Designed miniproteins, single chains, continued (3). Designs and how they scored, part 29

Each design is a single chain, and the fold is of that chain. pLDDT is the mean over its residues in the fold that is shown.

## One batch from the design tools (miniprotein)

Design m8982
Fold by ESMFold2-Fast:
Structure m8982 (fold): chain A 61 residues (1-61)
Amino acid sequence: GPEELAVKAGIEGAKKGKDLESATNNGQNAAAGLLARDQATAEGASKGGKAGYEVAKELYG
């Protein structure tokens, strides 16, 4: 779902050595594409991006 896409974007951001703000923005940008179709679920995707960055930070940094 949207959260999974945002988490994936957050992990990719961290893996590439991006900071938290950059990884969060990647998650929000992924959610923006989904907002055009399903705005009700977009906040979940944004929250997932932040969660994904925290998980990736534990695994890769």
Scores: mean pLDDT 61

Design m8983
Fold by ESMFold2-Fast:
Structure m8983 (fold): chain A 70 residues (1-70)
Amino acid sequence: SEIEEAKRRAEAEINELFAAGASAQTVMDAVVEAVRELTKLGIEEGREQEAKKMASELVLKVQRRIHEQS
């Protein structure tokens, strides 16, 4: 599924940004773009609620990781 591929790609990109020592702002900008892509695919596939849940989980996971680094 395109939604699952987009999720995996977003998680990989965010992990690379953390590994590269990117700023919290740069990481959050990537999260915003990932949320947009997941939402778009969710609407296209009729899985909008599922995509929103995935997006929320991604946001929370990244925010926790940023907090742990601070």
Scores: mean pLDDT 83

Design m8984
Fold by ESMFold2-Fast:
Structure m8984 (fold): chain A 88 residues (1-88)
Amino acid sequence: MELVTEDVKAVEIPADSPSSLLSGAAGAGVGQPVNVTVNEVHTKSDGSLEVTRHQRQASTVNASVAHTFRTRDGTLDLVDGTITRVVE
């Protein structure tokens, strides 16, 4: 499988973020696990995409999430996320 990345955007989840975003990301509030989707994209010979998806969890307190990988053809169906407990 191949991952083609043009843009990577890190999202910080600080304590001062809107509570609705923290609750949504954490499931039930700050300190709860966050679900992250990792997609691996392979372009087939006919131009179609094959996506393999994995799920992960991590702490949400002062976490940073990197997301939004873009394929070379401009298709926005690739999402890769990693969670670290980092304050930025």
Scores: mean pLDDT 37

Design m8985
Fold by ESMFold2-Fast:
Structure m8985 (fold): chain A 83 residues (1-83)
Amino acid sequence: DDAKNTAIKLLENIYSQMPSDISTKEFLEMIAEMMGFKLEVNEETGDYILTGVVNGKKIVVTIPKDASVEEALKKLKETILNS
């Protein structure tokens, strides 16, 4: 799916441009801004919730609060690919 592959490449490109000391929250805020996703925090768990649309389909991704930037990137890519 070209649209999913484009979204994944955009994620990888954003990641490659980030400072090495960026926090997971800052990374997810950048992804939300650049991809037009909504970023929320679950107030009970501290987990991050991203909501967006890829190829006309709504996706929701939950990123654990303790996830590294690399773990967050992996979860985002897997969710987009499997949507």
Scores: mean pLDDT 82

Design m8986
Fold by ESMFold2-Fast:
Structure m8986 (fold): chain A 100 residues (1-100)
Amino acid sequence: MTPQEILDEIIKRLDELIELAKDNPELQSAVTRLKEIAVELKKLAEHIPEDEQRYLRSLPLELEHIINLVKQGKYDQALAEVKSLIEDLERILERVRERL
């Protein structure tokens, strides 16, 4: 899977999470922020190093876990995991930008 393809899969799962989180504004806001970072990373996909691509390939499974937490009404756990992913992806985006 190319970095562009993996980021498209991530964005698709984040769109599903935004819809599932419509009754929780804080979670919906956090997922929307995560999607904004994923969209910015997709613009820089050709510059993402292999080690960071390996991390990104794990994210669809992590997002599936978060989707299942939301479906179970475990919003606090889902929010904590989304916030952790925001921090991780912001660090990746910063590192990719520093290499341009």
Scores: mean pLDDT 88

Design m8987
Fold by ESMFold2-Fast:
Structure m8987 (fold): chain A 80 residues (1-80)
Amino acid sequence: QPSKEEVMKKVEEIEKEVGKAEEDYLAGKISIDELIKLLEEKIAELEKLGQLYPEMRDLLEEKVRRLREKIEALKKEKAE
């Protein structure tokens, strides 16, 4: 089981992966569907961490909300 410090490192890793995926999308290296799928996978990882570490729940919920907002914006862009 990861420690609280390991959870914080995992959150930083997830944020770095999201940033790279957004850069890859803007550079035309991945599709909008691939970016959305990646963001959904990262939300699932954050939700699992929140179940294991209730003390980190508020932080993790805020991160999940931001990623869900990004997905909704991308879905609107795709629909237009």
Scores: mean pLDDT 82

Design m8988
Fold by ESMFold2-Fast:
Structure m8988 (fold): chain A 91 residues (1-91)
Amino acid sequence: SPLEEARRMLEEMRELAEETIRAAQEGDREKAEELARELEEKHRELVRFLREHEEELDPREATILLARAIAESSEVYVAMKMMENGKPVVA
């Protein structure tokens, strides 16, 4: 179902976010930047998927998925900024 597929896409984003934060914590800037770009692409793919299946998805469930995707991307953004500024990455 579109809902199950969107949930799988969100899980992929969560895993990428965790890997990105880990790379940032380890000071592996190149890996963190590469994973962050992959996460941005996965976020765009999820947004496109939800838009394409708008008629098949409950608006509330779609909104929750979008909010969670934004949260994952925001957490990575904070971690990347902490790394760029030489601050300990605690996320």
Scores: mean pLDDT 88

Design m8989
Fold by ESMFold2-Fast:
Structure m8989 (fold): chain A 98 residues (1-98)
Amino acid sequence: PLLIEALENVIGVIERAKEAVKQGDFEKAIELATRARRTLRAMRAQETDPRVRELLGEAIEHIDKAIEAAKQGDAESAIRHLEEAREHVRQARELIES
């Protein structure tokens, strides 16, 4: 339950980052994406299932790309990478629930 709640919280933070990008608030988007990345890195460091570790790693890479896009003011690329990160977190959650 706690791990699933943490992943659901990360998904929510990613959605808030995406909304910040849509509003042109790139500073807020970077702050939120950085927060999500920090949580995912901590979770991945303690994860023992290699499939879950891989999905969390892919989510982190997409968040890194979203942060770089946001720094450049590239809303389209930032949103795309945030959506990819969210999908990988969702897949990790499904594996943990199985």
Scores: mean pLDDT 89

Design m8990
Fold by ESMFold2-Fast:
Formats: sequence, structure tokens, C-alpha cells
Structure m8990 (fold): chain A 96 residues (1-96)
Amino acid sequence: SSTIRALTNIQFLLMAMSAEVYVMVRQNVPVEEIKKQVLQSLQTMKDIAQSAGLSDLVALYDQAMQDIQSAKSAEEIISIVENLQKQVLSIARQLD
């Protein structure tokens, strides 16, 4: 698979995960359940990045997963996800 295909898949999954987080927060889903869902989605994106040899993205997902595990509120989870979206977009632009 090409690097572009992996990046496209990652961007789509990240957008979907972000939307799901906002829905879960609005529905007052417990923080621990939001964390479980986010960690599962991040693991999937990390696996795609790893298979494509995108080491910078793998490292970024590792850090995001650690940050999510440490999060104590829905607001922290949203901030981590928003920061991750900005970082992934920055890396994707460098790779064209």
C-alpha cells in the first residue's frame, strides 16, 4: 500500500473518531468509556501508520495514547484529540 493511501485512511478515521468523541461528550458518556473508545481508535490508526512505515505518526499516536490514559475529564480528552488532529495534519502536509 502507498503512503498516500495510509495517510488518507488515517485522516478519515481521525475525523470519525473526533466526531464520535463530541457525540459521547454531549450524551454524558462516562470519561472512562470515552477513553476506552478513543484508545481503541488510536491503536487502529497507529497500526496503519506502523504498517506504512510512518514512524513520526507512530510516535505521535504513542504519545496521544499516553495522554488519553492520563486524562481526567472530557475536556482534557477533547483537547488531546484536537492537538492530535493539528499534529497529524502537519505531518501529512510534510509528506504531501
Scores: mean pLDDT 87

Design m8991
Fold by ESMFold2-Fast:
Structure m8991 (fold): chain A 71 residues (1-71)
Amino acid sequence: SAAREQALQQFSDLLQQYIDAKVSDSAAAKTLLAQLQQFRAQNPDLQAQMDQALAVADALAEKLKAAKAAA
């Protein structure tokens, strides 16, 4: 449905902002994580996909942060 596609797009956009905030060690990361968790609660049919995407995002942010520290 259009609503489902819109929800996935909004989650994806928010997730990208969260990755950027974590890589830059921004205080915004906590607020963005809370928004992602609220979005998850509002979309129970997408929770498994959202949980997997968040886990991948956390791993990617840690890898990117380590790469910046090594450069």
Scores: mean pLDDT 84

Design m8992
Fold by ESMFold2-Fast:
Structure m8992 (fold): chain A 84 residues (1-84)
Amino acid sequence: MAPPTKASGEVLLKNLEYWLKYGPAALVPFSPKLPDEDFDRFIAELLQTDKEKAISVLEELKKYAKSPFVKERLDRAIEAIKAS
């Protein structure tokens, strides 16, 4: 497992923006199918990218979230980025 980098975070954010156009598929990283360790890794990657852009994309993704679990993970990611 490679360490988090700005480059890997930028690729991850670009992929989320791409999948956002296709709706619910962009929510997969926030689903119960992703273990907590992998979700923490996902947040760490996003912390290496543009903070304002990452928050904007995550806020948009909340519009597609129906599960309380997914909403809580999105809120946690947004709070982590804001706190960094």
Scores: mean pLDDT 70

Design m8993
Fold by ESMFold2-Fast:
Structure m8993 (fold): chain A 88 residues (1-88)
Amino acid sequence: SWGQKVAAESLAKLIQSLTDEELDRIAEEVGLTPEQRELLRKIRENKDDKEKAVEYAQKLLDSLTDEQRERLIQVLHEIFRRRRAAAA
C-alpha cells in the first residue's frame, strides 16, 4: 500500500542519517537477528540507490516481530531525545 511505501522510504532515510554508534545501538537494543542486521547494513551501503535502499527497508520492516517494532520505536525516541539534549 502507499502507507507501507512511505514507511519504508522514511525508514531508509532515517537509517542513512544515523551514526554507526546509533545504528549499532539499535541493532543491539532491538535484538536484531544476523539477517536483520545485514538488511540494516544494505540500507546504509545503498544510500545512492533509492530503489534498493527502500527494498531492503521493506524487507526489514516485514521481518520485525511486534516486540522488535516496540523496541525500535523506543530506541529511536531515545536517540532523538539525546540529539535534542546535546544540541541544547
Scores: mean pLDDT 80

Design m8994
Fold by ESMFold2-Fast:
Structure m8994 (fold): chain A 89 residues (1-89)
Amino acid sequence: MSATELLGELAKTGKPLSYAEVNELLVSLGFPALSPAELRELYKEVLPDKEFPDGLLTVSEVFDLLLYLMKKRGLSNDEIRSLLTGEPL
C-alpha cells in the first residue's frame, strides 16, 4: 500500500526522492533495508554521476534503481512491472 501511494504521489508531483526515501520504498516492496554502503554501490552502478548520499533521484532514476535491484534479486519483468505499477502481490 505505502509503495503504491508513494509511486502515485511521485508520479503526480514529480518530487525527487532522497536515498532514505528510496530505501523506505524498497522495504515496502519486501526487500531488506540496505546499508549506506549497499546504497552507495547501487548508486555507483546505476547513477555514477550522482552524489551519495545527497543526490536526489527523479522518478525515472528511482525506476531505474528499482529495476536494477529487482533484476539482481531474480524477479521477472512481470513481477517488477506488477510491483512498480501498483498491482498488489
Scores: mean pLDDT 66

Design m8995
Fold by ESMFold2-Fast:
Structure m8995 (fold): chain A 65 residues (1-65)
Amino acid sequence: DPLKQHFRQLGQQSIQLGQQALQQGNYGEASDHYQDAARNYQQAGDFQQSKQAQQIADQLRQLAQ
């Protein structure tokens, strides 16, 4: 399914952007990117990766406070 492969690639790109934001100490921006990754992995059917990314996003959001 080309559409699911597209969402998987978007999820991977969002993870990379989240890692870049973490390197810069921007926990809020990193949280947003991991949440985007979670949504894209869910659309791709990669539910375990989606759950992991959502958990990371939530913890980063709390750290940003």
Scores: mean pLDDT 90

Design m8996
Fold by ESMFold2-Fast:
Structure m8996 (fold): chain A 69 residues (1-69)
Amino acid sequence: MIEAVRKNLESAVAMGMSVQDMAGIFAAHYKSRGLTKASERLFELAKDPNATVEDVVRAYEEALEEEKA
């Protein structure tokens, strides 16, 4: 699962999307679902010019744990 997410993010970047754009899209999605912690983390990444694909993958893992709570 996590490897598929990483590959999808890398493909999006290869197509011209920034890591920040992907983080912003995920942040908006999680905010709409009430996952406040995951949303805040991803909005931080969307503002970080040094954010990497690995940072977004890590935030996605954290969002999965928040959904279980």
Scores: mean pLDDT 78

Design m8997
Fold by ESMFold2-Fast:
Structure m8997 (fold): chain A 71 residues (1-71)
Amino acid sequence: MKEQLVQMLRSGVVGAGHLGDEEGKKLLEQMREAVENGDYEKARELAEELSKLNPAYARLAESVLRQIDQL
């Protein structure tokens, strides 16, 4: 399921880039790197930060947290 998380986050980075949201893009890139490294604790912290940054990311952050909880 790690590949599914990585793909979800890569799609989020592209979306944030299209919106010109540099902070959201940076957080999504850091979250992808944390997931790829198996650092799920850091990924959870970043997902919560992303959710607080912009409500538009709340559903994406919740989906990521749910996927991590299944690991």
Scores: mean pLDDT 77

Design m8998
Fold by ESMFold2-Fast:
Structure m8998 (fold): chain A 55 residues (1-55)
Amino acid sequence: LDQAILQQGIKEAKEKAKAGDYEGAFRAAVEGFTAAGVPPDNARRAAESLVENYK
């Protein structure tokens, strides 16, 4: 798992969610998590949880 890529994806997702772009935040989180080595199923669930916390 690449921690730097993971943290960058989380940062971008949080910035988009804070701006009200929840769909963009979800896409950024999924792309970041999968690029970091998180399996697709886990990446999607993690992205949903991350975005849900900002609603």
Scores: mean pLDDT 80

Design m8999
Fold by ESMFold2-Fast:
Structure m8999 (fold): chain A 57 residues (1-57)
Amino acid sequence: GLTDEEVVARIREAIKADDSLEEKGEKLLKIGEEALKTNPNSKAGKDALKFGKEVLS
């Protein structure tokens, strides 16, 4: 399963990547969904999901 350390690492990689805002938002949504599937109480996962939704709105 995806650990909190792996979630934080993926979030950092998604933000630093030379991608469009829409691509970054989609990556953050997927990271958040996967993190919450593994650990429903993951703060990092909840934050990634929320931020991804805000970017795509």
Scores: mean pLDDT 78

Design m9000
Fold by ESMFold2-Fast:
Structure m9000 (fold): chain A 66 residues (1-66)
Amino acid sequence: NESAEKAKEAAKAAKEGNGEEAARYASLISHDGTADPQLADGAAAASLAGNGELGEKLALEAMKSA
């Protein structure tokens, strides 16, 4: 599942402190239609705001929904 793989990459980037990369992957998930777009959008917003911990949590929840 491509959405699940992108969610894993978003979670990894957020955990590593790379908020820009995490937000990029999370935004791709929200347009894929198989993951929860609200969780993916939340992960992107949190990561861009510098909240990598919340970004990781939301990206992992998006992965579970895919």
Scores: mean pLDDT 70

Design m9001
Fold by ESMFold2-Fast:
Structure m9001 (fold): chain A 78 residues (1-78)
Amino acid sequence: SLEEQLEEFLEEVKNTLNWVKNMSADALSLEEWKELLKSIEGAKKQTEQLESPLVPEVLEVLEELKKEVEKKIKEQEA
């Protein structure tokens, strides 16, 4: 079901967020961080078009993940 797919996706996003928070900015290239940012933005657009009680929570975690990836990009550019 859509709910089961969103629950699984939410778990994956939370795991990715924890991974990104705990790794150094130099663990990925600038290009790899920017590619991850594009993937997050694409996932946000896809999620926004879905109708489910889980959508707000998924979007919140994706936004947090986006901010953490943007921090890693800024650290690499400094």
Scores: mean pLDDT 87

Design m9002
Fold by ESMFold2-Fast:
Structure m9002 (fold): chain A 90 residues (1-90)
Amino acid sequence: MDERIEKLIKELEELKEKYKDDPFIVEILDAAIKALEFIKKYGTEEEKEEMIKRVEKLIKLIKDPNATKEELLKELEKINELITKVSEKL
C-alpha cells in the first residue's frame, strides 16, 4: 500500500514540474500530495485505497485538456472530505 502511495506522490511531483507555469494546477497537485502524505501516516488500509482512487481520478482530469476548473475543484473537494473524515477520528 505505502509503495502505491509513494508512486502516486512521485507522479504528482512530475506533473508539478510539467505544469509549473500554471499556479492553479500546481496548487491542486500540492494539495493532493499533502493528502496522500496524511493518509499514509494516519489512514487505515481501506482509507488509503479510497484516497488512491480519488487521486487517480484527479490525475485523469488534470491530463484531460477538456476538463474544467470546476471539475478539478469538485474532485479536490472529495479528497479533502476524506482527509476531514480521517482527522475527526484522531
Scores: mean pLDDT 86

Design m9003
Fold by ESMFold2-Fast:
Structure m9003 (fold): chain A 70 residues (1-70)
Amino acid sequence: SMEELYEEGLRLLKEAEEIIVSLTDPEKQARGRRELIELARDLFKAREESPEQVKEVIDRIKKLIEEMKS
């Protein structure tokens, strides 16, 4: 459902934030924070549109998490 997808997205955003704030490289941390802000905005917008768009943002958050895990 939309609600379950949105809640998963919020959980993943929190996970990404925890990873980013733990980074010791200030440039990587700054890039991660910028992308996280954009993804949070896009997740909120996607919720007003469709489950497919929420899922696409979730996939983008998962990619950010993988990128930030060094």
Scores: mean pLDDT 88

Design m9004
Fold by ESMFold2-Fast:
Formats: structure tokens, sequence, C-alpha cells
Structure m9004 (fold): chain A 67 residues (1-67)
């Protein structure tokens, strides 16, 4: 869906600035083509719980809002 594609674009941008290794691992899984929306949302939520970079967090919050 267009919402899932928008969320993946934002996840890829967040990956450029993400600093937490656990958040990065979750986001790498979320950025994969064909990831179901529920799995995508869950991985973004995990990354948000671990990441401290404010730019990455803002992008991830926007990604969740896009779903």
Amino acid sequence: SEKAERARELVRKALEVATDPGAIQALEGASQPGTPEGVLAGRIEVALSMETDPEAKALLQEALAAL
C-alpha cells in the first residue's frame, strides 16, 4: 500500500541517522520490501523504544503516523 511505502521511506531516512544497534537491527527488518504493515509497525515501535537520536525518533513517529 502507499502508506506502507511512505513508512518504509521514513524508516530508510531514520536508518541514516539512527545510533542504537538494537534500533538499527529492527529498522533493517522494517525497511525490507513486502514487510506486512503489522510487522512494520511493531519494528518501528521497538526502534522508537531504543533510539535516543531526536531526528531518528521524529522520522519513526512520522512513519507510524503514515500507517
Scores: mean pLDDT 82

Design m9005
Fold by ESMFold2-Fast:
Structure m9005 (fold): chain A 88 residues (1-88)
Amino acid sequence: VDERELEIEVAMAMAQMAASVILLEARKRGDEEAARIAEEALEAARDPERAPEVLREAARKLAELPNANEEHVKLLLLAAEDVERALK
């Protein structure tokens, strides 16, 4: 296994996990807008090239919501940074 390829796979798996947790919590709260943003983040976590930009945009959109969860915003920003670092 290529070490760089494995690093990308791990970073993407962590991004998918973060987006999935946010989506599950949003659905349980009935927060349709947060759920939509999390679904966009989850879809982006299938494309390493797009993931950093879309995850950062998702974090910005979540931060703008009236019921913004700071920990969810941090999770998406960290996931974006990890994917970007793995790609370099």
Scores: mean pLDDT 83

Design m9006
Fold by ESMFold2-Fast:
Structure m9006 (fold): chain A 85 residues (1-85)
Amino acid sequence: KTKEINELMLKAKKESEKLKELGEKYFKEKNYEEALKKYKEAIDIVKETKKKILELAGKENPYTKELDEKLKELEENIKKVEEAK
C-alpha cells in the first residue's frame, strides 16, 4: 500500500513536471493552444493520482496536500496563458 502510493506520487511528479516544462516552452513560443493542452494534461494526471491516493490512504494523508499545491501551480500557469491571448 505505502509502496504503491510512493510509486504513484513519483510517477505523477515526473510526468506532470515534464508536461509543465513543455507547456512553458509552448507559451514562450506563443503557441497558446499547445501550452494550454500540456497544462491541462498535467492537471489530469495530478487529479487522477489524487483520486487513487484518496482510495488507498483515505481522507487524512500528507500526499493530497502536495498534489493540491501542484494543481494550484498548474492553474496559475493556465491563467497566465489565457491572459496572454
Scores: mean pLDDT 83

Design m9007
Fold by ESMFold2-Fast:
Structure m9007 (fold): chain A 90 residues (1-90)
Amino acid sequence: SVSERSRELLRRADELVEKYGDEFVKKIKEFMEKNKLSPVEAIKKYRPFIAEEVRKRVREEYPDLSDEEIDVLAGLATGRIIDKAIEELK
């Protein structure tokens, strides 16, 4: 069912955040400090780079997923990484 696959994608998003979240938050922090940006501005400007990199890692780790599922999972993981950055960089 769609609900089982959706739960699997949510679980995989949590795994990606646990594995890579700190790395991406650190990159946002370094970008913020180097460019003298506010946390909000740094997150907004850096989000597209995180989205691209997360999508690449999702494709590498989960070759069983369709392109549509990769986009959904990468979006979920990116959103959660951004939430983590907001919490840590505020």
Scores: mean pLDDT 87

Design m9008
Fold by ESMFold2-Fast:
Structure m9008 (fold): chain A 64 residues (1-64)
Amino acid sequence: GEKVEVELEAENLKELGEKVREAAEAHPSAREGLLRAGTIAGMLMKEEGKKKFKLVAEGEKGEV
C-alpha cells in the first residue's frame, strides 16, 4: 500500500486534532492510519509534552 508521512507541530490537543483531520482528508488512502497515528500523538502530547510529531500511515496502520 501507499505509505504517507506527515510532520505536524501543535501547541495543544485541539490544534493537533484539527491538523490530523486535515492530513487525513488530504490522504484518503491512509485516512484510518493517520487518525490512529494522531490518537497516539495526542497521548504523547498529554503525557510527555511533545509538540512535534512524524505520523507514518499505510491504510489502517498508523504510528508516530
Scores: mean pLDDT 85

Design m9009
Fold by ESMFold2-Fast:
Structure m9009 (fold): chain A 82 residues (1-82)
Amino acid sequence: PAPAALTDEQKAELIAELDKLAEKYKDINPFLAEIAEQMRKAIEDGDDAIKALIDKLQALADAGATAEEAEKKLEERIKELE
């Protein structure tokens, strides 16, 4: 038996996190909405792939945040060179 089954509370938290992430990055990364929908279905269905999808979501969140920060730093650098 697998000891790592997600509770209903953990599933609800993950769905809420997906909704927040999709809302935050929807205008920057349209693929995020598709991935959020896939993860929502996997969480609802109790798919063993949930962990892999959680890892993908975290990687996307990190990539979105780093891309935003990188663009901000580039803009600041360009202003310094003017």
Scores: mean pLDDT 62

Design m9010
Fold by ESMFold2-Fast:
Structure m9010 (fold): chain A 83 residues (1-83)
Amino acid sequence: MEKEEDIEELRKAAAADTRELDEQEQELVERVYELYKEEAEKEGLSEEEARMASRLLVLQTIKKVGRAETEKRIAELEAWKKK
């Protein structure tokens, strides 16, 4: 599997989803980044790349299911990580 090409695809997708984040969206991105950064570091991703992936994931999820569902999913992942 070409993980380096997956990172480039994430960068391109993030560039396509360049709408400005409001305060709530930025908070959701930071929460996802906190969940993702440890796994991203294990994969050899930089902090910038992990933040970019987090932004992409949050924006795509909000686009599909809205903020309330996105926040719910993040809260569920945070609870799961505590186990």
Scores: mean pLDDT 71

Design m9011
Fold by ESMFold2-Fast:
Structure m9011 (fold): chain A 74 residues (1-74)
Amino acid sequence: IEEAIEKIAEKLGWSEKEKEEILKNVNNVEELIGILTKLALDKGNKEALELLAKIGKLLREGLSVEEALKKIAE
């Protein structure tokens, strides 16, 4: 999860503090996706919305969150 969050943060241009706040509040992968979705919607970041859509597709295909995030971070 931490490695996956780092890759997402890099793509979205998040600060290290923003990344740390997410890590503190995430207990599971569903909460992580929920937080990322809320931040993307609140900030209106089109790149974040596109990344979340791709992650959602990969998760439906049976990939883990870490695998999906690694593939998106390529």
Scores: mean pLDDT 67

Design m9012
Fold by ESMFold2-Fast:
Structure m9012 (fold): chain A 70 residues (1-70)
Amino acid sequence: TPRDSEPTLVFPDVPVEENHRRLQRGIEVVRRGYREGKSVEELAKAFSEATGSPVSREFVEALIEYFRRR
């Protein structure tokens, strides 16, 4: 349902389909790193490396909160 949707980002100058693929790749990297006990800073770096775009610490914290509910 929309109330349980993952946090989302829009990357500049990319089609909607590519935006979705990059976001899902970044989310998966953060999910895996979170399970491994990595810090928020390490997760933000991993997300940025996976997507090619910088990410806010607040967004990474929102992803972690989403994962905790699952």
Scores: mean pLDDT 73

Design m9013
Fold by ESMFold2-Fast:
Structure m9013 (fold): chain A 100 residues (1-100)
Amino acid sequence: MPSIEEQVLALGEELLALLDEYLAANPDASPEVRALHEEARRVLARFRAGELSPRQAAILLAQIAQAMAELFREEGDEATAARFEAVARRAEELYQQLLA
């Protein structure tokens, strides 16, 4: 299995890839979506710099993914919301594993 650090990095990179895909298709995306994208980039940068533990990074990524899912549900984009909810669920599962 990949290391805990590799799992956090892979999850964060997947979240950023989903956001990059969405922004490429939707250049008029809301400021809220762009702010969450910047927050996700900052979380990964801080994790790579050793400023965040894997547990701290996992919960922050989960919170960002959940916020994205809620925004897309409010806009009626249930398919995109479900993709971000799946990332949030995996981030929360990783966070719970790191509490053991």
Scores: mean pLDDT 84

Design m9014
Fold by ESMFold2-Fast:
Structure m9014 (fold): chain A 83 residues (1-83)
Amino acid sequence: MEKFEKLKKEYRDKVIEELKRAGATDEQINEAKEIVDKMDGGILVARLRREGATPEELLEVLESFKDDPAYQEMIENLKKLLE
């Protein structure tokens, strides 16, 4: 959970930076914050991958979900990729 929340916050900060560069309004920035805050682990991992997150960073996010069977296969596949 802790690592997931940290990486979600870092992704949120990146989204805000990009929106500010694009000239977004405070309302649009706040809407984007709400979208990020509601993302589940799978959606966050997909977004972080698109933003150039390393396999190690993705593994840290997925470690927060290690007790969920849905994420076990992804964790094992990432560990194999890092070998």
Scores: mean pLDDT 69

Design m9015
Fold by ESMFold2-Fast:
Structure m9015 (fold): chain A 98 residues (1-98)
Amino acid sequence: MEIEKAKEEGIKAVREFADQAIAELTSPEAKEVVREVADEMIKRLKEAKTPDEIINATRETLKLAQEKASKLDPREAAVILNAVARAYQAVLKIVSKL
């Protein structure tokens, strides 16, 4: 089904951006924030039943990323926020094909 494929593609994009961010980060704390944010985004994407819910899942996770990253070094926070923003944009492109 098209929605299930969009969710699979979205989850793949989230994992790819998380792996990239983890590779750029050096602190265990910052890497853990990436894992927590990615896991939450993937969980919400799996639970989504409509295109709007897929978009909202990524948007809500961006807010979580902003909260958690605010406690980190600004350079590390920027890496995490850029990765989450790219995942959000990738999901929007996937949903636009539905």
Scores: mean pLDDT 84

Design m9016
Fold by ESMFold2-Fast:
Structure m9016 (fold): chain A 64 residues (1-64)
Amino acid sequence: SAEELKEEVDRLVEEFKRLIEKNEPIARQIGVIMRIVALALESEDPEVREYALEKAREALEYLK
């Protein structure tokens, strides 16, 4: 649901903020990801929102 999607986005944003505090060199990449997530949240297309979340989740795992 859209509500569950928003909760997942909020959790990802919180994790990205923790990574910024831990490692400044990745801040630029996190900024790009957060912009993509923000654009997806404004999309009326659920496929676009899901795709952006999937990519953000993949990037989070990669940046760990």
Scores: mean pLDDT 70

Design m9017
Fold by ESMFold2-Fast:
Structure m9017 (fold): chain A 104 residues (1-104)
Amino acid sequence: SKEEKIEKLQLELRKQQVEAVSQGMDALIAMMPVLEEKLKKEAPDVYKEAQTLDEILEEAKPLSDAGDLEGAEELSEKLAKERGIKDKNIKGFAGALLRMAMLL
């Protein structure tokens, strides 16, 4: 099913994130395009939601850069709901992407 494909991609993303953290930031950056291309092919709807989340993170970045991490998180959640991102996706794959972006 589509949900099974997404779950597999989420697990792979988490594995790559853990490995990248121990190898450093350059490795994390290098792994992201590979996972993105895989997501594009396997789950284009989820990839579109991930693009929307990336746009939301860019809008929240000024708050994050100012050290207001709580305000950045609240704004990101609000915008995600307004733009039709489902709560399950925020807590799953989308939530993993949010955590990864906050590390960069």
Scores: mean pLDDT 66

